# Designed miniproteins, single chains, continued (4): the designs that were tried, part 58

Each design is a single chain, and the fold is of that chain. pLDDT is the mean over its residues in the fold that is shown.

## One batch from the design tools (miniprotein)

Design m14117
Fold by ESMFold2-Fast:
Structure m14117 (fold): chain A 112 residues (1-112)
Amino acid sequence: SAIERLLRRAEELGVREALERLLEEARAAGLPRAEQVALLGKALFQAYLAKQLRENNLLEVPEELLEKLEELAEKYEKEVEEALKAGDEEAIVEITEKAIKEVDELIKEYLE
């Protein structure tokens, strides 16, 4: 399932417990499954971004990189919103994985 794919990715990142708690809160609030997937995807994306910035000693993000990361985050939010309107849980997972790869590429390009 889309939820299990995101939780497995969260486990690899060391944040599975936090995402499971978020999922419990979303379910308690009565959110539809696609909205639960979108919430987990957004949380995973933010956790990954934070990890990459920390591991690359980017505690103070340079303005040029910050602008590109903000543009990526806005693009990600828009793509997730469209997939959410379609109820496409698998598309939300694929969009999230693509955004994670784009974080890696932006940081790599900036540091190399």
Scores: mean pLDDT 87

Design m14118
Fold by ESMFold2-Fast:
Structure m14118 (fold): chain A 61 residues (1-61)
Amino acid sequence: MLDLEIEASLYLMRATIYEKQGDWEKAAEAYRKAAEAYRAAGDEELAREAEERARELAEKA
């Protein structure tokens, strides 16, 4: 079973790939998933940062 912080890191990597591709919708979704994983791990500050990135990218979509 992977640690939730590791899962969040994997979602962040996925989000950066989509962001590089210009797929703002999928990048925002991946950042949102990362935020959920960080929140479940108890890292509310990291979760908030990921949510902020998701919001910015969703507005570009």
Scores: mean pLDDT 80

Design m14119
Fold by ESMFold2-Fast:
Structure m14119 (fold): chain A 69 residues (1-69)
Amino acid sequence: SLEDRVLQVLKLAAGPDSKAPSIGTIYTLFHRLFPEEDVSKAAVSRALRRLEAEGRVRRLPDGRYRLVE
């Protein structure tokens, strides 16, 4: 699903000392990892909102997102 692909992007962006990615960074990485997927930034935003509602992703005060598996 789109949500699973977004989670995969977040997992790759997450490192021990790396900052949580912004939505723009997530969108850029998504298209780098899944170049055949025709997905808008709005669709990525909706997927992040659903994942946040499910408790799988947290939005930080600065607008960045963190994986919460």
Scores: mean pLDDT 77

Design m14120
Fold by ESMFold2-Fast:
Structure m14120 (fold): chain A 109 residues (1-109)
Amino acid sequence: NAAAEAAERAAEALAAEELEGEYSGSDGDRSFEARVRLPETLTPEQRLGLQLAAGLLRIAADELRAGRLKTVRLVVEGGRITEFVVSGEERGEILNRLARAQANYRQLR
């Protein structure tokens, strides 16, 4: 599944703190796109945010592989998530799970 594989590659890149990267893949009606741009120096908070984003992308990869997500798009600029869009058949449940993971990052600061 090219979309899920692209999400996994983006997760690995975020965990590795790669300064710049673009990741995309599609498989049938499923697609993934991510653009990552990091500052040269990351704060501890930004590193935690990237670790959370990597976790979110691993969840998204599993949901893409299962066919529950159809589209995932992520943009990271300056070490923060600026855009996160998902769509799929079980969108409400999946979006709630992903939003909860994002909210947990703010509380762990």
Scores: mean pLDDT 73

Design m14121
Fold by ESMFold2-Fast:
Structure m14121 (fold): chain A 68 residues (1-68)
Amino acid sequence: AEELLKQADEAYKAGNFDEAIKLYEEAVRKDPGNAEAWEKLAEIYDELGDEVNAALWRIKAAVSRLAA
């Protein structure tokens, strides 16, 4: 899971948002409690102008932290 986050961060820094989204989605699929990955998904969706999905991912991040 942590390795996927690092790979996703590298893709995001390179401007490869599609690859970053796939890697973060895989990270949260393996560890739904990973608030950091949910927050990164929200940041990318905000960058793409998808405010609704960005808000939903932020809620999932908050729930993940609350459940920890």
Scores: mean pLDDT 79

Design m14122
Fold by ESMFold2-Fast:
Structure m14122 (fold): chain A 69 residues (1-69)
Amino acid sequence: MLLEEAIRLVKEGRFEEAAELLSTVEDPAKLQEIIEEIKRRANLSDEEYSYLLGLVNNIQMEKARAKYP
């Protein structure tokens, strides 16, 4: 239940932990659907939504760079 856990973390203000959990979603389309659902169910502002997206993207980029330095 990745979605429910991510919503809980976001509601608790644990954006970095939520982003790490979401970074495990390898399908970009599925990730987008999950983040849109989080925005709706957790009532995220546009600023909070952008912050979460930026964190997820940064973590995924860092993980990719670590494999191919």
Scores: mean pLDDT 80

Design m14123
Fold by ESMFold2-Fast:
Structure m14123 (fold): chain A 59 residues (1-59)
Amino acid sequence: SLEEAVEEAARLRGQKTPVEIARYLIEEKGFSVEEAAEALARVFNVDLQTARAIVEKAL
């Protein structure tokens, strides 16, 4: 769920880079690309387009 993705991203903030968090959410936790992008957008307070670019670099 998006809420679980947000909680995981928030937990890793300051411990991993945004790209590393995106990779972890998708590859280790099995979140969708859209859930990972929305979670990063919310946690890092960036627009969704920026968050999608971060996720694209993680893949």
Scores: mean pLDDT 85

Design m14124
Fold by ESMFold2-Fast:
Structure m14124 (fold): chain A 69 residues (1-69)
Amino acid sequence: AEEKVKKYEEEIKKDPNNADAWYELGRAYYELGQYDKAIEAFKKAIELDPDNLKAKHLLGEVLRKKRLA
């Protein structure tokens, strides 16, 4: 999980407009239980690619998890 965060942070440093890298970073934070960071990453993925239904779905799930935590 930690290793995936580093990988996608490096991808984003090279290309900050890579929506897929932001989506995968959001997933990595979600798996780590870092919900606020996951929300930020998913929002950025959606900003860059508004048709990313997977990012929209997982954003909804993270928001639900944060409310229950």
Scores: mean pLDDT 82

Design m14125
Fold by ESMFold2-Fast:
Structure m14125 (fold): chain A 85 residues (1-85)
Amino acid sequence: EREALLREAEEEARRRAREAGFSEESQELAGEAARLITRYQLEGLPPEEANRRAAEELKPRFMELLAKKRGIPLEEVEKLLKERE
């Protein structure tokens, strides 16, 4: 099913972002990107174009996330997640 493939791509991207210690907002953005790329590929777009379109489409959300993170510095989030490595 298309939904199953989209869900798998989203969950894998979110899992990788979570393992890397990214915030929930960054995990969501990673999942949305993976899901969007997979959807475009299922609709027949080449991988390169699917990736480019997803990046362009999510650019406004990425900028909004950066503006929001200005209130919650990445350095502070990283400090909370990393104690050693």
Scores: mean pLDDT 70

Design m14126
Fold by ESMFold2-Fast:
Structure m14126 (fold): chain A 58 residues (1-58)
Amino acid sequence: LLQKAKELQEKTAKDPKLKKVSEALKELGIDAPNSVIAERLGISQGTVSKNRKEIVLE
């Protein structure tokens, strides 16, 4: 069962969170606070911060 979890996790790790955060930044503004984006996407502020840095600075 961990094999299936790994495959699903890999699909999710192919930037779906980056796309969601990028879209939220475009809708809310590039300077939108991580807390607002986290609430909109239903993810943690840490995840938003990590993906936001990848979008802005890589």
Scores: mean pLDDT 67

Design m14127
Fold by ESMFold2-Fast:
Structure m14127 (fold): chain A 92 residues (1-92)
Amino acid sequence: SEEELAKKLEEILKKIAELAKKGAPEEEIEKLKEEMYKLVLETYHLDPSLAEKVRRGIEAAVEVAKRIGKGVSMEELLAEAEKLYAEREALA
């Protein structure tokens, strides 16, 4: 279900923010990013053109989560949120 997918993605993003706050190795964040991508692909049978948009959306979400963990400014967070919204609309 979309609600279950959203819940799982939110939990992974929270974990990424915590890892970024702790200065954890990039490899740990990359592993979680791949888990997000796998969850989306398993939930939706996406064609190749949509898969690339999903990958970019996940990259943007991960960057926002990392920046939240590192205490980045509200202005930067809003700019990244607009990018995420635009990419999400393109997939809807």
Scores: mean pLDDT 73

Design m14128
Fold by ESMFold2-Fast:
Structure m14128 (fold): chain A 63 residues (1-63)
Amino acid sequence: ELKKLIEEAKTLAMQGKGEEALEYAKRALEIDPKSKEAWMALALAYSVLGKGELAGEYQKLAN
């Protein structure tokens, strides 16, 4: 489930669907808040939405 949610978030972000990508990334973090891949997906979703500062902060958490 976790892996599937992260894959979906990345796919939606690649399609420019930032809001939908954000929803899937948040669901992944509800399952495992320590998942670096889920934090990367969240950062990517915010980047697609034009929220670069938030994207940068969550990208740092993904490290």
Scores: mean pLDDT 80

Design m14129
Fold by ESMFold2-Fast:
Structure m14129 (fold): chain A 71 residues (1-71)
Amino acid sequence: SAEDYYAKGVEYYKQGKYLEAIELYKKAIALDPNFAQAYYNLGQAAEALGAVDVAERYRAKALELDPDLPT
């Protein structure tokens, strides 16, 4: 499920495995295109890799889907 991919992405993110986390967040988004938290976390992982422009685009999409993010 989208939630299962998201949860595994969070596990990789906590390990500092940002590329692997991004791949799993993308799989979560492919199954649930409205998964705001997955877009947000993808942006955070992208920023950790220095991809600031990519991070800002994904976080903007997350806020479009859920204005209460990131908290």
Scores: mean pLDDT 86

Design m14130
Fold by ESMFold2-Fast:
Structure m14130 (fold): chain A 78 residues (1-78)
Amino acid sequence: VSREELEEEVNRALGLIYYWLARKFIEQGDDEEALRFAEKVAELLPEEEAREALEELARLAEERGRLELAERLRELRE
């Protein structure tokens, strides 16, 4: 395994961890922390996976009545 391949695997693992943390903070009502971890998801996951993850987070935020958070999460996809 090359250093580059290892870094890609680590970044994906971290991105998935941050995705689940963002979900938990949306569920807990902490919009600032949810956005902070969603930004890390956008940075660490491959573009397509990040886009899908952020869309799922935005839908969860909308479902919970947090329309501004959902809009900001969708901005991170773009």
Scores: mean pLDDT 82

Design m14131
Fold by ESMFold2-Fast:
Structure m14131 (fold): chain A 70 residues (1-70)
Amino acid sequence: SSLVEKAEELMEEAERLGVLGVITRDKELLERAIELYKEAKKLAEEAGDKEMAQRAERAIESLERVLKEL
């Protein structure tokens, strides 16, 4: 599914930005990573990929906790 492929691309990019944002304590990188994970979650849900949607949601929750401490 093209939706699953796009969601996976967004998750990979979000992971890269999320890791960098955590290491550098950069709010803009963390916020961008969260937005990309939210988009990936929507596409995964549309595609019926519940496992990918759950992975994205866990990543969003994790990064939001980090962002709250900045």
Scores: mean pLDDT 90

Design m14132
Fold by ESMFold2-Fast:
Structure m14132 (fold): chain A 56 residues (1-56)
Amino acid sequence: LSDVTIEAAVHDVREYLESQGIKVPDEVLREAVRRLAEEGRPLTGENIAEEALRLL
């Protein structure tokens, strides 16, 4: 994963979660993306959001 791709995914998921009234730190969102990539799981907004909420 390129840093640009990770930052784009973090931005999109953050905007979505904030629209739902949920505030998650960017470092938690980045960690969620990293874990999903390491496990070979799809980097969908839903998977990233679920993983980030699990890390909180």
Scores: mean pLDDT 80

Design m14133
Fold by ESMFold2-Fast:
Structure m14133 (fold): chain A 100 residues (1-100)
Amino acid sequence: EEVEKKLEEKIKELVARIDKLLPNFSPEQQKAVKETVEKILKDPDLKERYIFLRALVAYLEEMIRLKKEDPSLSNREIRKRAIPVARKAMEDAEKEVEKL
């Protein structure tokens, strides 16, 4: 019961964080991110929602960071470089939910 409440709160915080990141992306990219969040939130498993949202936040934040450091990077290169960071966040989140 306490574990579920903590996960629900963390999920809400991650969704809010994604919303704050959206203005850094094109309208087409914003739509894709919103559709991804909606799909994640339809998962009945709160742990899986948390894990995938953690990966998505890390992915988006890394893309923003890379573009700021090197504006000449293509969107394809940015996505390619952001994938390992998203994967690490997913693995970290999986370990966190196993401890709950």
Scores: mean pLDDT 87

Design m14134
Fold by ESMFold2-Fast:
Structure m14134 (fold): chain A 53 residues (1-53)
Amino acid sequence: SEIEEIEEENRKRLEELKARYDAGELSVVEYTAEVLRVIGEEFDRLLELRKKE
């Protein structure tokens, strides 16, 4: 489903962010901010699907 696709895409995005953090490309603050942004984007996309007529 479209919901499962969005969840899978955001899971991969979080994995990419974790890999970048582990590689030292992101600070703890930057990593946390990016994770929160990804989570927010997921909820916005899911909310739009739920509001669709």
Scores: mean pLDDT 79

Design m14135
Fold by ESMFold2-Fast:
Structure m14135 (fold): chain A 57 residues (1-57)
Amino acid sequence: MAEGELVKLAKKAIDAVNAGDLETAQKYFEEAAKIPETRDAAEGGLANAKALYEQRK
């Protein structure tokens, strides 16, 4: 049952990263991180997004 709201949150976070909106992406990853099954993936995704923005500043 991995489908549904968790997948939608992850997709919105990725879409926000692609749009250059790190603040919105962070909010969606934080919501996904509240679910134990997706916490590690959500935290990893957020860390990678932040690292990419830091490299390109």
Scores: mean pLDDT 69

Design m14136
Fold by ESMFold2-Fast:
Structure m14136 (fold): chain A 66 residues (1-66)
Amino acid sequence: AEPALAVSAEQEAKRLEVIKKMNEIIEKYPDLSLDTRAEISKALAEGFRSGDIEAGYERAVEIAEK
């Protein structure tokens, strides 16, 4: 069976939040190179792993602005 409902719901919500933030950055900065997109993805993944998605997003935006 899948993980407990409450745990599954929280994990899924966080995963969707990361995906949404990634898409927002790509839409805002469509001219980003593949290498820059990989760095943004890495920053968001680190935020997800640490439980601080906001910090990951801030780092990703800083990478996109360079």
Scores: mean pLDDT 74

Design m14137
Fold by ESMFold2-Fast:
Formats: C-alpha cells, sequence, structure tokens
Structure m14137 (fold): chain A 68 residues (1-68)
C-alpha cells in the first residue's frame, strides 16, 4: 500500500546524517505521496528547525501516527 511504502521511505530518511538531506527527502515524499497532507505539515515544521535530532523525532512521530 502507499502508506506502507511511505513508512519505509520515512524510515530510510532516519538514516540521513544532515538536516538538508532530510528536508530534501521529505520534499520528494510530498511530491510522490500528495494524498498524505501530514507530509506537507512535516515539511513546514522541518524548514523551521536547525536541530537534526528534533527533525528525526518529528519523522518518528509521523511514522507512529501512520502505523496506528
Amino acid sequence: SAREELIKQLRELLKETDLESIIKGVEELVKKYPEFSELTQLLELLKQLTDLEKAKELIELLIRRLEA
């Protein structure tokens, strides 16, 4: 399913070592999965961050929400 594929791609983003790569990854996911408005919300929050660990925390929260 699209949701399961999105969860896998979000888990791959957790392996990134810099905030810029995470933001670019989420921008691509917004384009690939436009039905998930949560991705657009995540992207806007990520653009306001300077902390890589906080960015990863937000991605993990979204993964948990999608798995519920």
Scores: mean pLDDT 86

Design m14138
Fold by ESMFold2-Fast:
Structure m14138 (fold): chain A 111 residues (1-111)
Amino acid sequence: MKPTPEQVERAKELALRMAERATRAMAEAREAGASPEEQREAGNRAIAAEAAEAVEAGVPMEVVDLAAALAGRAMEVALEALETASPEEALRAALETVREGAERLAAGEEL
């Protein structure tokens, strides 16, 4: 079933929080000398933690799943950007990726 516009908007708000948390976790891991794979793992843990908190707060699973998908794509963009750009630039790229993904879902497109 296609997500409703309301579900997409809620998922976007959650995904923006997930992407921000993941980007910070990856930047901190990178500063500590972590490998790219360890940085990705830190980002994935941050998204999972935000998802668990959302579920406990009563957010519907369909919204959480959409948010995690949007944030996962944004996390990969941030991980690549962190190799050449500042954490602030990586965060901007991640947040833009979430917004673009949400707009595509609202238009009935696939991610």
Scores: mean pLDDT 87

Design m14139
Fold by ESMFold2-Fast:
Structure m14139 (fold): chain A 66 residues (1-66)
Amino acid sequence: MIKVTVSGLSASGATGVALLGIGEGGKATVTGGDKATVVVEGLSREGAEQVAAAGESAGGTATIEE
């Protein structure tokens, strides 16, 4: 199971990344603040790559960790 952490997101970007992560079968946790961080756990490799790509497209920084 793969974990993706995306940091530096706007609230709108964080919502989109979290919804995509849930759609890929993951568990998404959103932490607010001046910049939002989304952690998605329980992903496949394909799901993790999609979540990371979406996070980077939203202006965040994505880290994939197994």
Scores: mean pLDDT 81

Design m14140
Fold by ESMFold2-Fast:
Structure m14140 (fold): chain A 92 residues (1-92)
Amino acid sequence: GSKLIEELKKLKLEAEIELGLALIAYSIQKMIGEVDPELEKRLEELIKEFEKLKKEIDEAIKKGDEEKLKKLIKRLKELIKRIRELVKELLK
C-alpha cells in the first residue's frame, strides 16, 4: 500500500482521538459552567472541517491522487495542532 495512505489513516485516527478529548474537555467545562462561547464555536468549526477532510481523504484515496493526498496530510497536521490548542484553552 501507499505510504501516503498509511500516514493519512494514522493522522485521521489521531485527529479523531484529539477531537474526542476536546469534546470531553468541553463537556466538563459546560458541566461546571465555565465554557466560553468563542471556544464552543471553534470546536464546532473544527468538527465541520474534520468531517469535510474525511470526505476529501476518501475521495483522494479512491482516485489515487497522490498530490491531493500530500495536501490532505498537511491539512490534517494543521487541524490536529488547532484541536490541541483548543484543548489547552478549554482546560485553562
Scores: mean pLDDT 86

Design m14141
Fold by ESMFold2-Fast:
Structure m14141 (fold): chain A 68 residues (1-68)
Amino acid sequence: MAKEKAEQIVKLAEAGKSEEAIKLAEKLAKELSEEEKKEMIEYLKKKLPELSGEAREALEKALKILEK
């Protein structure tokens, strides 16, 4: 489900795996429907203020990829 995939992006970012989080977002941006991308974007926006540093930057990049 789109939320589970969004959770995976957050977990990768929190674990310091920023490159993997960004690559997953790029892959999902190509594979997901418009509806699924909207669900992911909303979830990631909720998580963004909970992160800082490199993890937050990775999530911001993932969000921009999904919004385009």
Scores: mean pLDDT 81

Design m14142
Fold by ESMFold2-Fast:
Structure m14142 (fold): chain A 86 residues (1-86)
Amino acid sequence: MKKEAEELKERAERAIKLAEEEKKELPSLFPKEVAEVLAKALEKVIELYEEAKRAAEEGDVEKAKEKIKEAEEVLREAGKEVEKLL
């Protein structure tokens, strides 16, 4: 389905852009230890969304969805780790 693949590609592109913007703000918003954890998580999220975008471009809708789910799991784990540091 070309439409579903295009929607997943757009979703991945938006997520990458937001993650890049958030990463730039981290050092001014959080203590160094928290910022470091979040920066690592955002880097991994960007990598996973880039993989999702490539899969969507290839028409592999299932792989794109899988990579997006993995990125969401990385964010949940990072949030839990940050809570333990605060």
Scores: mean pLDDT 81

Design m14143
Fold by ESMFold2-Fast:
Structure m14143 (fold): chain A 62 residues (1-62)
Amino acid sequence: MRVDVAELRAILAELGWSPLPSDEVLQALIDLFDRDGDGTLDPEELEALLRFLLTGDASVLP
């Protein structure tokens, strides 16, 4: 599984997240959690990003 900006936006919308961050912010979040540098999130990186967004828990930041 790989998650780009468009797919991340769709996932957040499905989870009821509103208002959604801009594409620029979503790309910055992907870059922050993307340790592999491929421009997309793997399942573990996606889970950490979602945890950060849903809880505001900075302890999941790299």
Scores: mean pLDDT 73

Design m14144
Fold by ESMFold2-Fast:
Structure m14144 (fold): chain A 70 residues (1-70)
Amino acid sequence: MEEKLREELRRKMREKFYRDLEELKKTISPEDAEELTKLVEEAEKKEDWRNELLRAVSEWAKKLLERLKA
């Protein structure tokens, strides 16, 4: 029972996350949007996609912040 609830929540969180990503891509440069899209696609290929996705987005954000500061 709890597993089905967690699966449903995971699906809804995924939908919201991708919606937020689409809005974000409209506000950043085309180059940054393309890089983010590729990182998300690579993360989704893994079975543990949520943890891989969080890692990929974190690395992308870190790289973007360093680029903006320099």
Scores: mean pLDDT 68

Design m14145
Fold by ESMFold2-Fast:
Structure m14145 (fold): chain A 78 residues (1-78)
Amino acid sequence: MEAEIAADPRNARAWLELGKEYFAQGKYDEAIAAYRRAITLAPDAATQRAALENLGRVYEAQGKLEVAQRAFAEAARL
């Protein structure tokens, strides 16, 4: 995936918003999938960090604290 124009902030933000909607509905697996797509499509470190932080919050809500801590640690390294 070596096309600069393929990384669209609007697409990454759309997946972030979809992830938030799934999380609000308690659809944790769908929220995780949406946030992972947001990470893949993130055009910059700030958008990638936001997606990782939201992913960590979903894992915390599921009680998966170790996985949540890993996501937060990856966000903190960006």
Scores: mean pLDDT 78

Design m14146
Fold by ESMFold2-Fast:
Structure m14146 (fold): chain A 78 residues (1-78)
Amino acid sequence: MRYRLTVRARPGQEGEALRALVEAARETPGVSGLQVRVEGETITATVEAESREAARRLVERIRASPAVESVRMEEIPE
């Protein structure tokens, strides 16, 4: 399944939020194909996850970063 993530960084923490996203994607089993676009405080990413639970664990890992204000996840239809 393919998901779009919208990550809002805290002001001045865009680099740390991006690192948190990349590290979470690397460390979450069943997640692959990370593609990232950074636009100011907003980081948009797409990932492939083997399950909704894998995607949920990824989101929880990203939200654990103090540099991240919010994370939204949307499933991309085939």
Scores: mean pLDDT 83

Design m14147
Fold by ESMFold2-Fast:
Formats: C-alpha cells, structure tokens, sequence
Structure m14147 (fold): chain A 78 residues (1-78)
C-alpha cells in the first residue's frame, strides 16, 4: 500500500540521518552515549524500513545504514 511504502521511506530517511549525525560526531572525536543512541535508533529504523519496503534499492540502502551504524557502535564501545 502507499501508506506502508511512505512509512518505509520516512523510516529509511530518518535512519540515514541518524547514522550520518553519529558518523560526523565520531569523526569529530565525540564518543559519548548520545552517539550510541543515534546508531541504535538508526538500526531500529532501518530494520523497520526493511520489513515495510518492497523496493530492492531501499532495502539495500537500509542494509548499508545498519552496517555503518554497527561500525559506529564498535568504534564507540572500543
């Protein structure tokens, strides 16, 4: 449905924004709890986008967000 597709697109966009903010923070040397929360939210939103989406390109983009967010979490927890 159109509503389901729009929800997936919004969640993917939010996930991408969250992971981008977290990556910029890490590049500036910020490794605090707020960066962990941004990365965790990005993973949750991207997973929801995958469940809702039937678009292969959106699913691929969401998988890339999850990978980047996981890398950020490893860097922050190291």
Amino acid sequence: SMERQLEAEIKLALAAMQVNIARQAVEKGIYDKSVEELAKRAIELAKEAIELSTNPEDIKAAEEVIKEAQEILEEVKA
Scores: mean pLDDT 88

Design m14148
Fold by ESMFold2-Fast:
Structure m14148 (fold): chain A 69 residues (1-69)
Amino acid sequence: RAEVEAEVEAVIERATAELMTYQGLPEEEARRKALEGLRAGVRSVIEQYEAAGRAPPERYLLALELLER
């Protein structure tokens, strides 16, 4: 769990920095967009696994739980 939390946070921080640098967004707005994008992406991956009749990897389930607080 702690490793997934650290990875999720690192992805959000990187995406936030990229949005601030390339789109000139304020930090709060960039972070919100990064969170929304990551949450949608993780949910899409989980749904794709379920549609294929396969169990999603635990890392994705934990990431979704963390992002939907």
Scores: mean pLDDT 76

Design m14149
Fold by ESMFold2-Fast:
Structure m14149 (fold): chain A 92 residues (1-92)
Amino acid sequence: GSEAAGALSDAARTAKKEGATPSVRVEGDKVTITVKGAKENTIKAMKEAAKVAEKAGAKAKLEIDGDTVTLEVEGLSATSIAAVALDVIGLQ
């Protein structure tokens, strides 16, 4: 249940450590994390977060366009979405 939220938050923290600023958007049961200026470890962490979300029964869509990485996850609980959103906002 909470593993997907943890993996998403870890990906956002990795982005911040690599000098990028992650952003988050929430729409219903969908949470979207966008990182501009993503480096290799951030991309790896976001790919892992997508896999963890899918194993938890959520739908994950990862899109890479140059150095911009977007991860959309749909079907997480409201509590998990809130935890991810607060963590990402705290990194800005």
Scores: mean pLDDT 84

Design m14150
Fold by ESMFold2-Fast:
Structure m14150 (fold): chain A 79 residues (1-79)
Amino acid sequence: EEIEKAKKEAEKLPVNQAAVRSVAYRLLAIGYRVEAELAEQGIPVKADGSVADPQELRREAERAEKLADAISEVVNEKK
């Protein structure tokens, strides 16, 4: 499971590095949501000029958010 793997990796990291990883996933989720908004408007977000699937981008955002939340929970336990 993706979440379980991320938690185990975060448990092995120092608390500051785990916190940075959680923040990085939250920023990634925001990026995917912005790209989904642009794709819904028909704006090409891929370097090759193609329009990405907004639903795929939103699923990626949800995955990143879940990973950020899971890692954040590990960070709180390490305090």
Scores: mean pLDDT 78

Design m14151
Fold by ESMFold2-Fast:
Structure m14151 (fold): chain A 56 residues (1-56)
Amino acid sequence: SFELVVTATGPTGEEAAERAIAELKRLAATNGLRLSNLEVEVEGTTATVRAEASPD
């Protein structure tokens, strides 16, 4: 397993977080990865989302 990190921006921190989470899940689904331990960090209008990724 490895750490997968996605950063996104939006009009608000909440929207940035939603965008980052959506992109993280999309990347995982596209690459056959299972995600665990999702962590969200928001700074202004930028969100960084981290998760542990492993082959599904």
Scores: mean pLDDT 85

Design m14152
Fold by ESMFold2-Fast:
Structure m14152 (fold): chain A 71 residues (1-71)
Amino acid sequence: MDAATLARGERALPYVVTVNRIYDAVEAGKYEEAKRIALEELGLPEELAEEAATADVNKIGELLQAALNAR
């Protein structure tokens, strides 16, 4: 397939791994780490990264969907 298939690793497979790391960090009470991961690895704006880390990690999936839809 296309080279884009490898690039998907950054937003497809790594998405799942990264989201799991954010969940783990939030469960451990490490909101700073969760926010950093969302910011740096998911590429979310600071506002969305803070919302995901501080409000409810279960919202991360929806925030990601919103970010993906905001083309």
Scores: mean pLDDT 61

Design m14153
Fold by ESMFold2-Fast:
Structure m14153 (fold): chain A 80 residues (1-80)
Amino acid sequence: MILEKISKALEALSNGDVETAIKYFEEALKLAEEKGLPKEVIDYIRQALEAAKNGDLETAKEYALKAAKLVSKQIFDEIA
């Protein structure tokens, strides 16, 4: 599940495990694209991934959290 991947990426960022965070963001991005999630969700995951690759952990966490909130709403409240 995409939300699970984003949550694991956030946990990795909090522990300073940038490589693990990047891996989970890449997996989340792939799943979001495969499921046809809204562009805004995909864009937030992509921005989190790019920030993590650049070492901007705070920015990566912010975008990942925004993506997680939208994914939670879409998957549980709106995606039929």
Scores: mean pLDDT 80

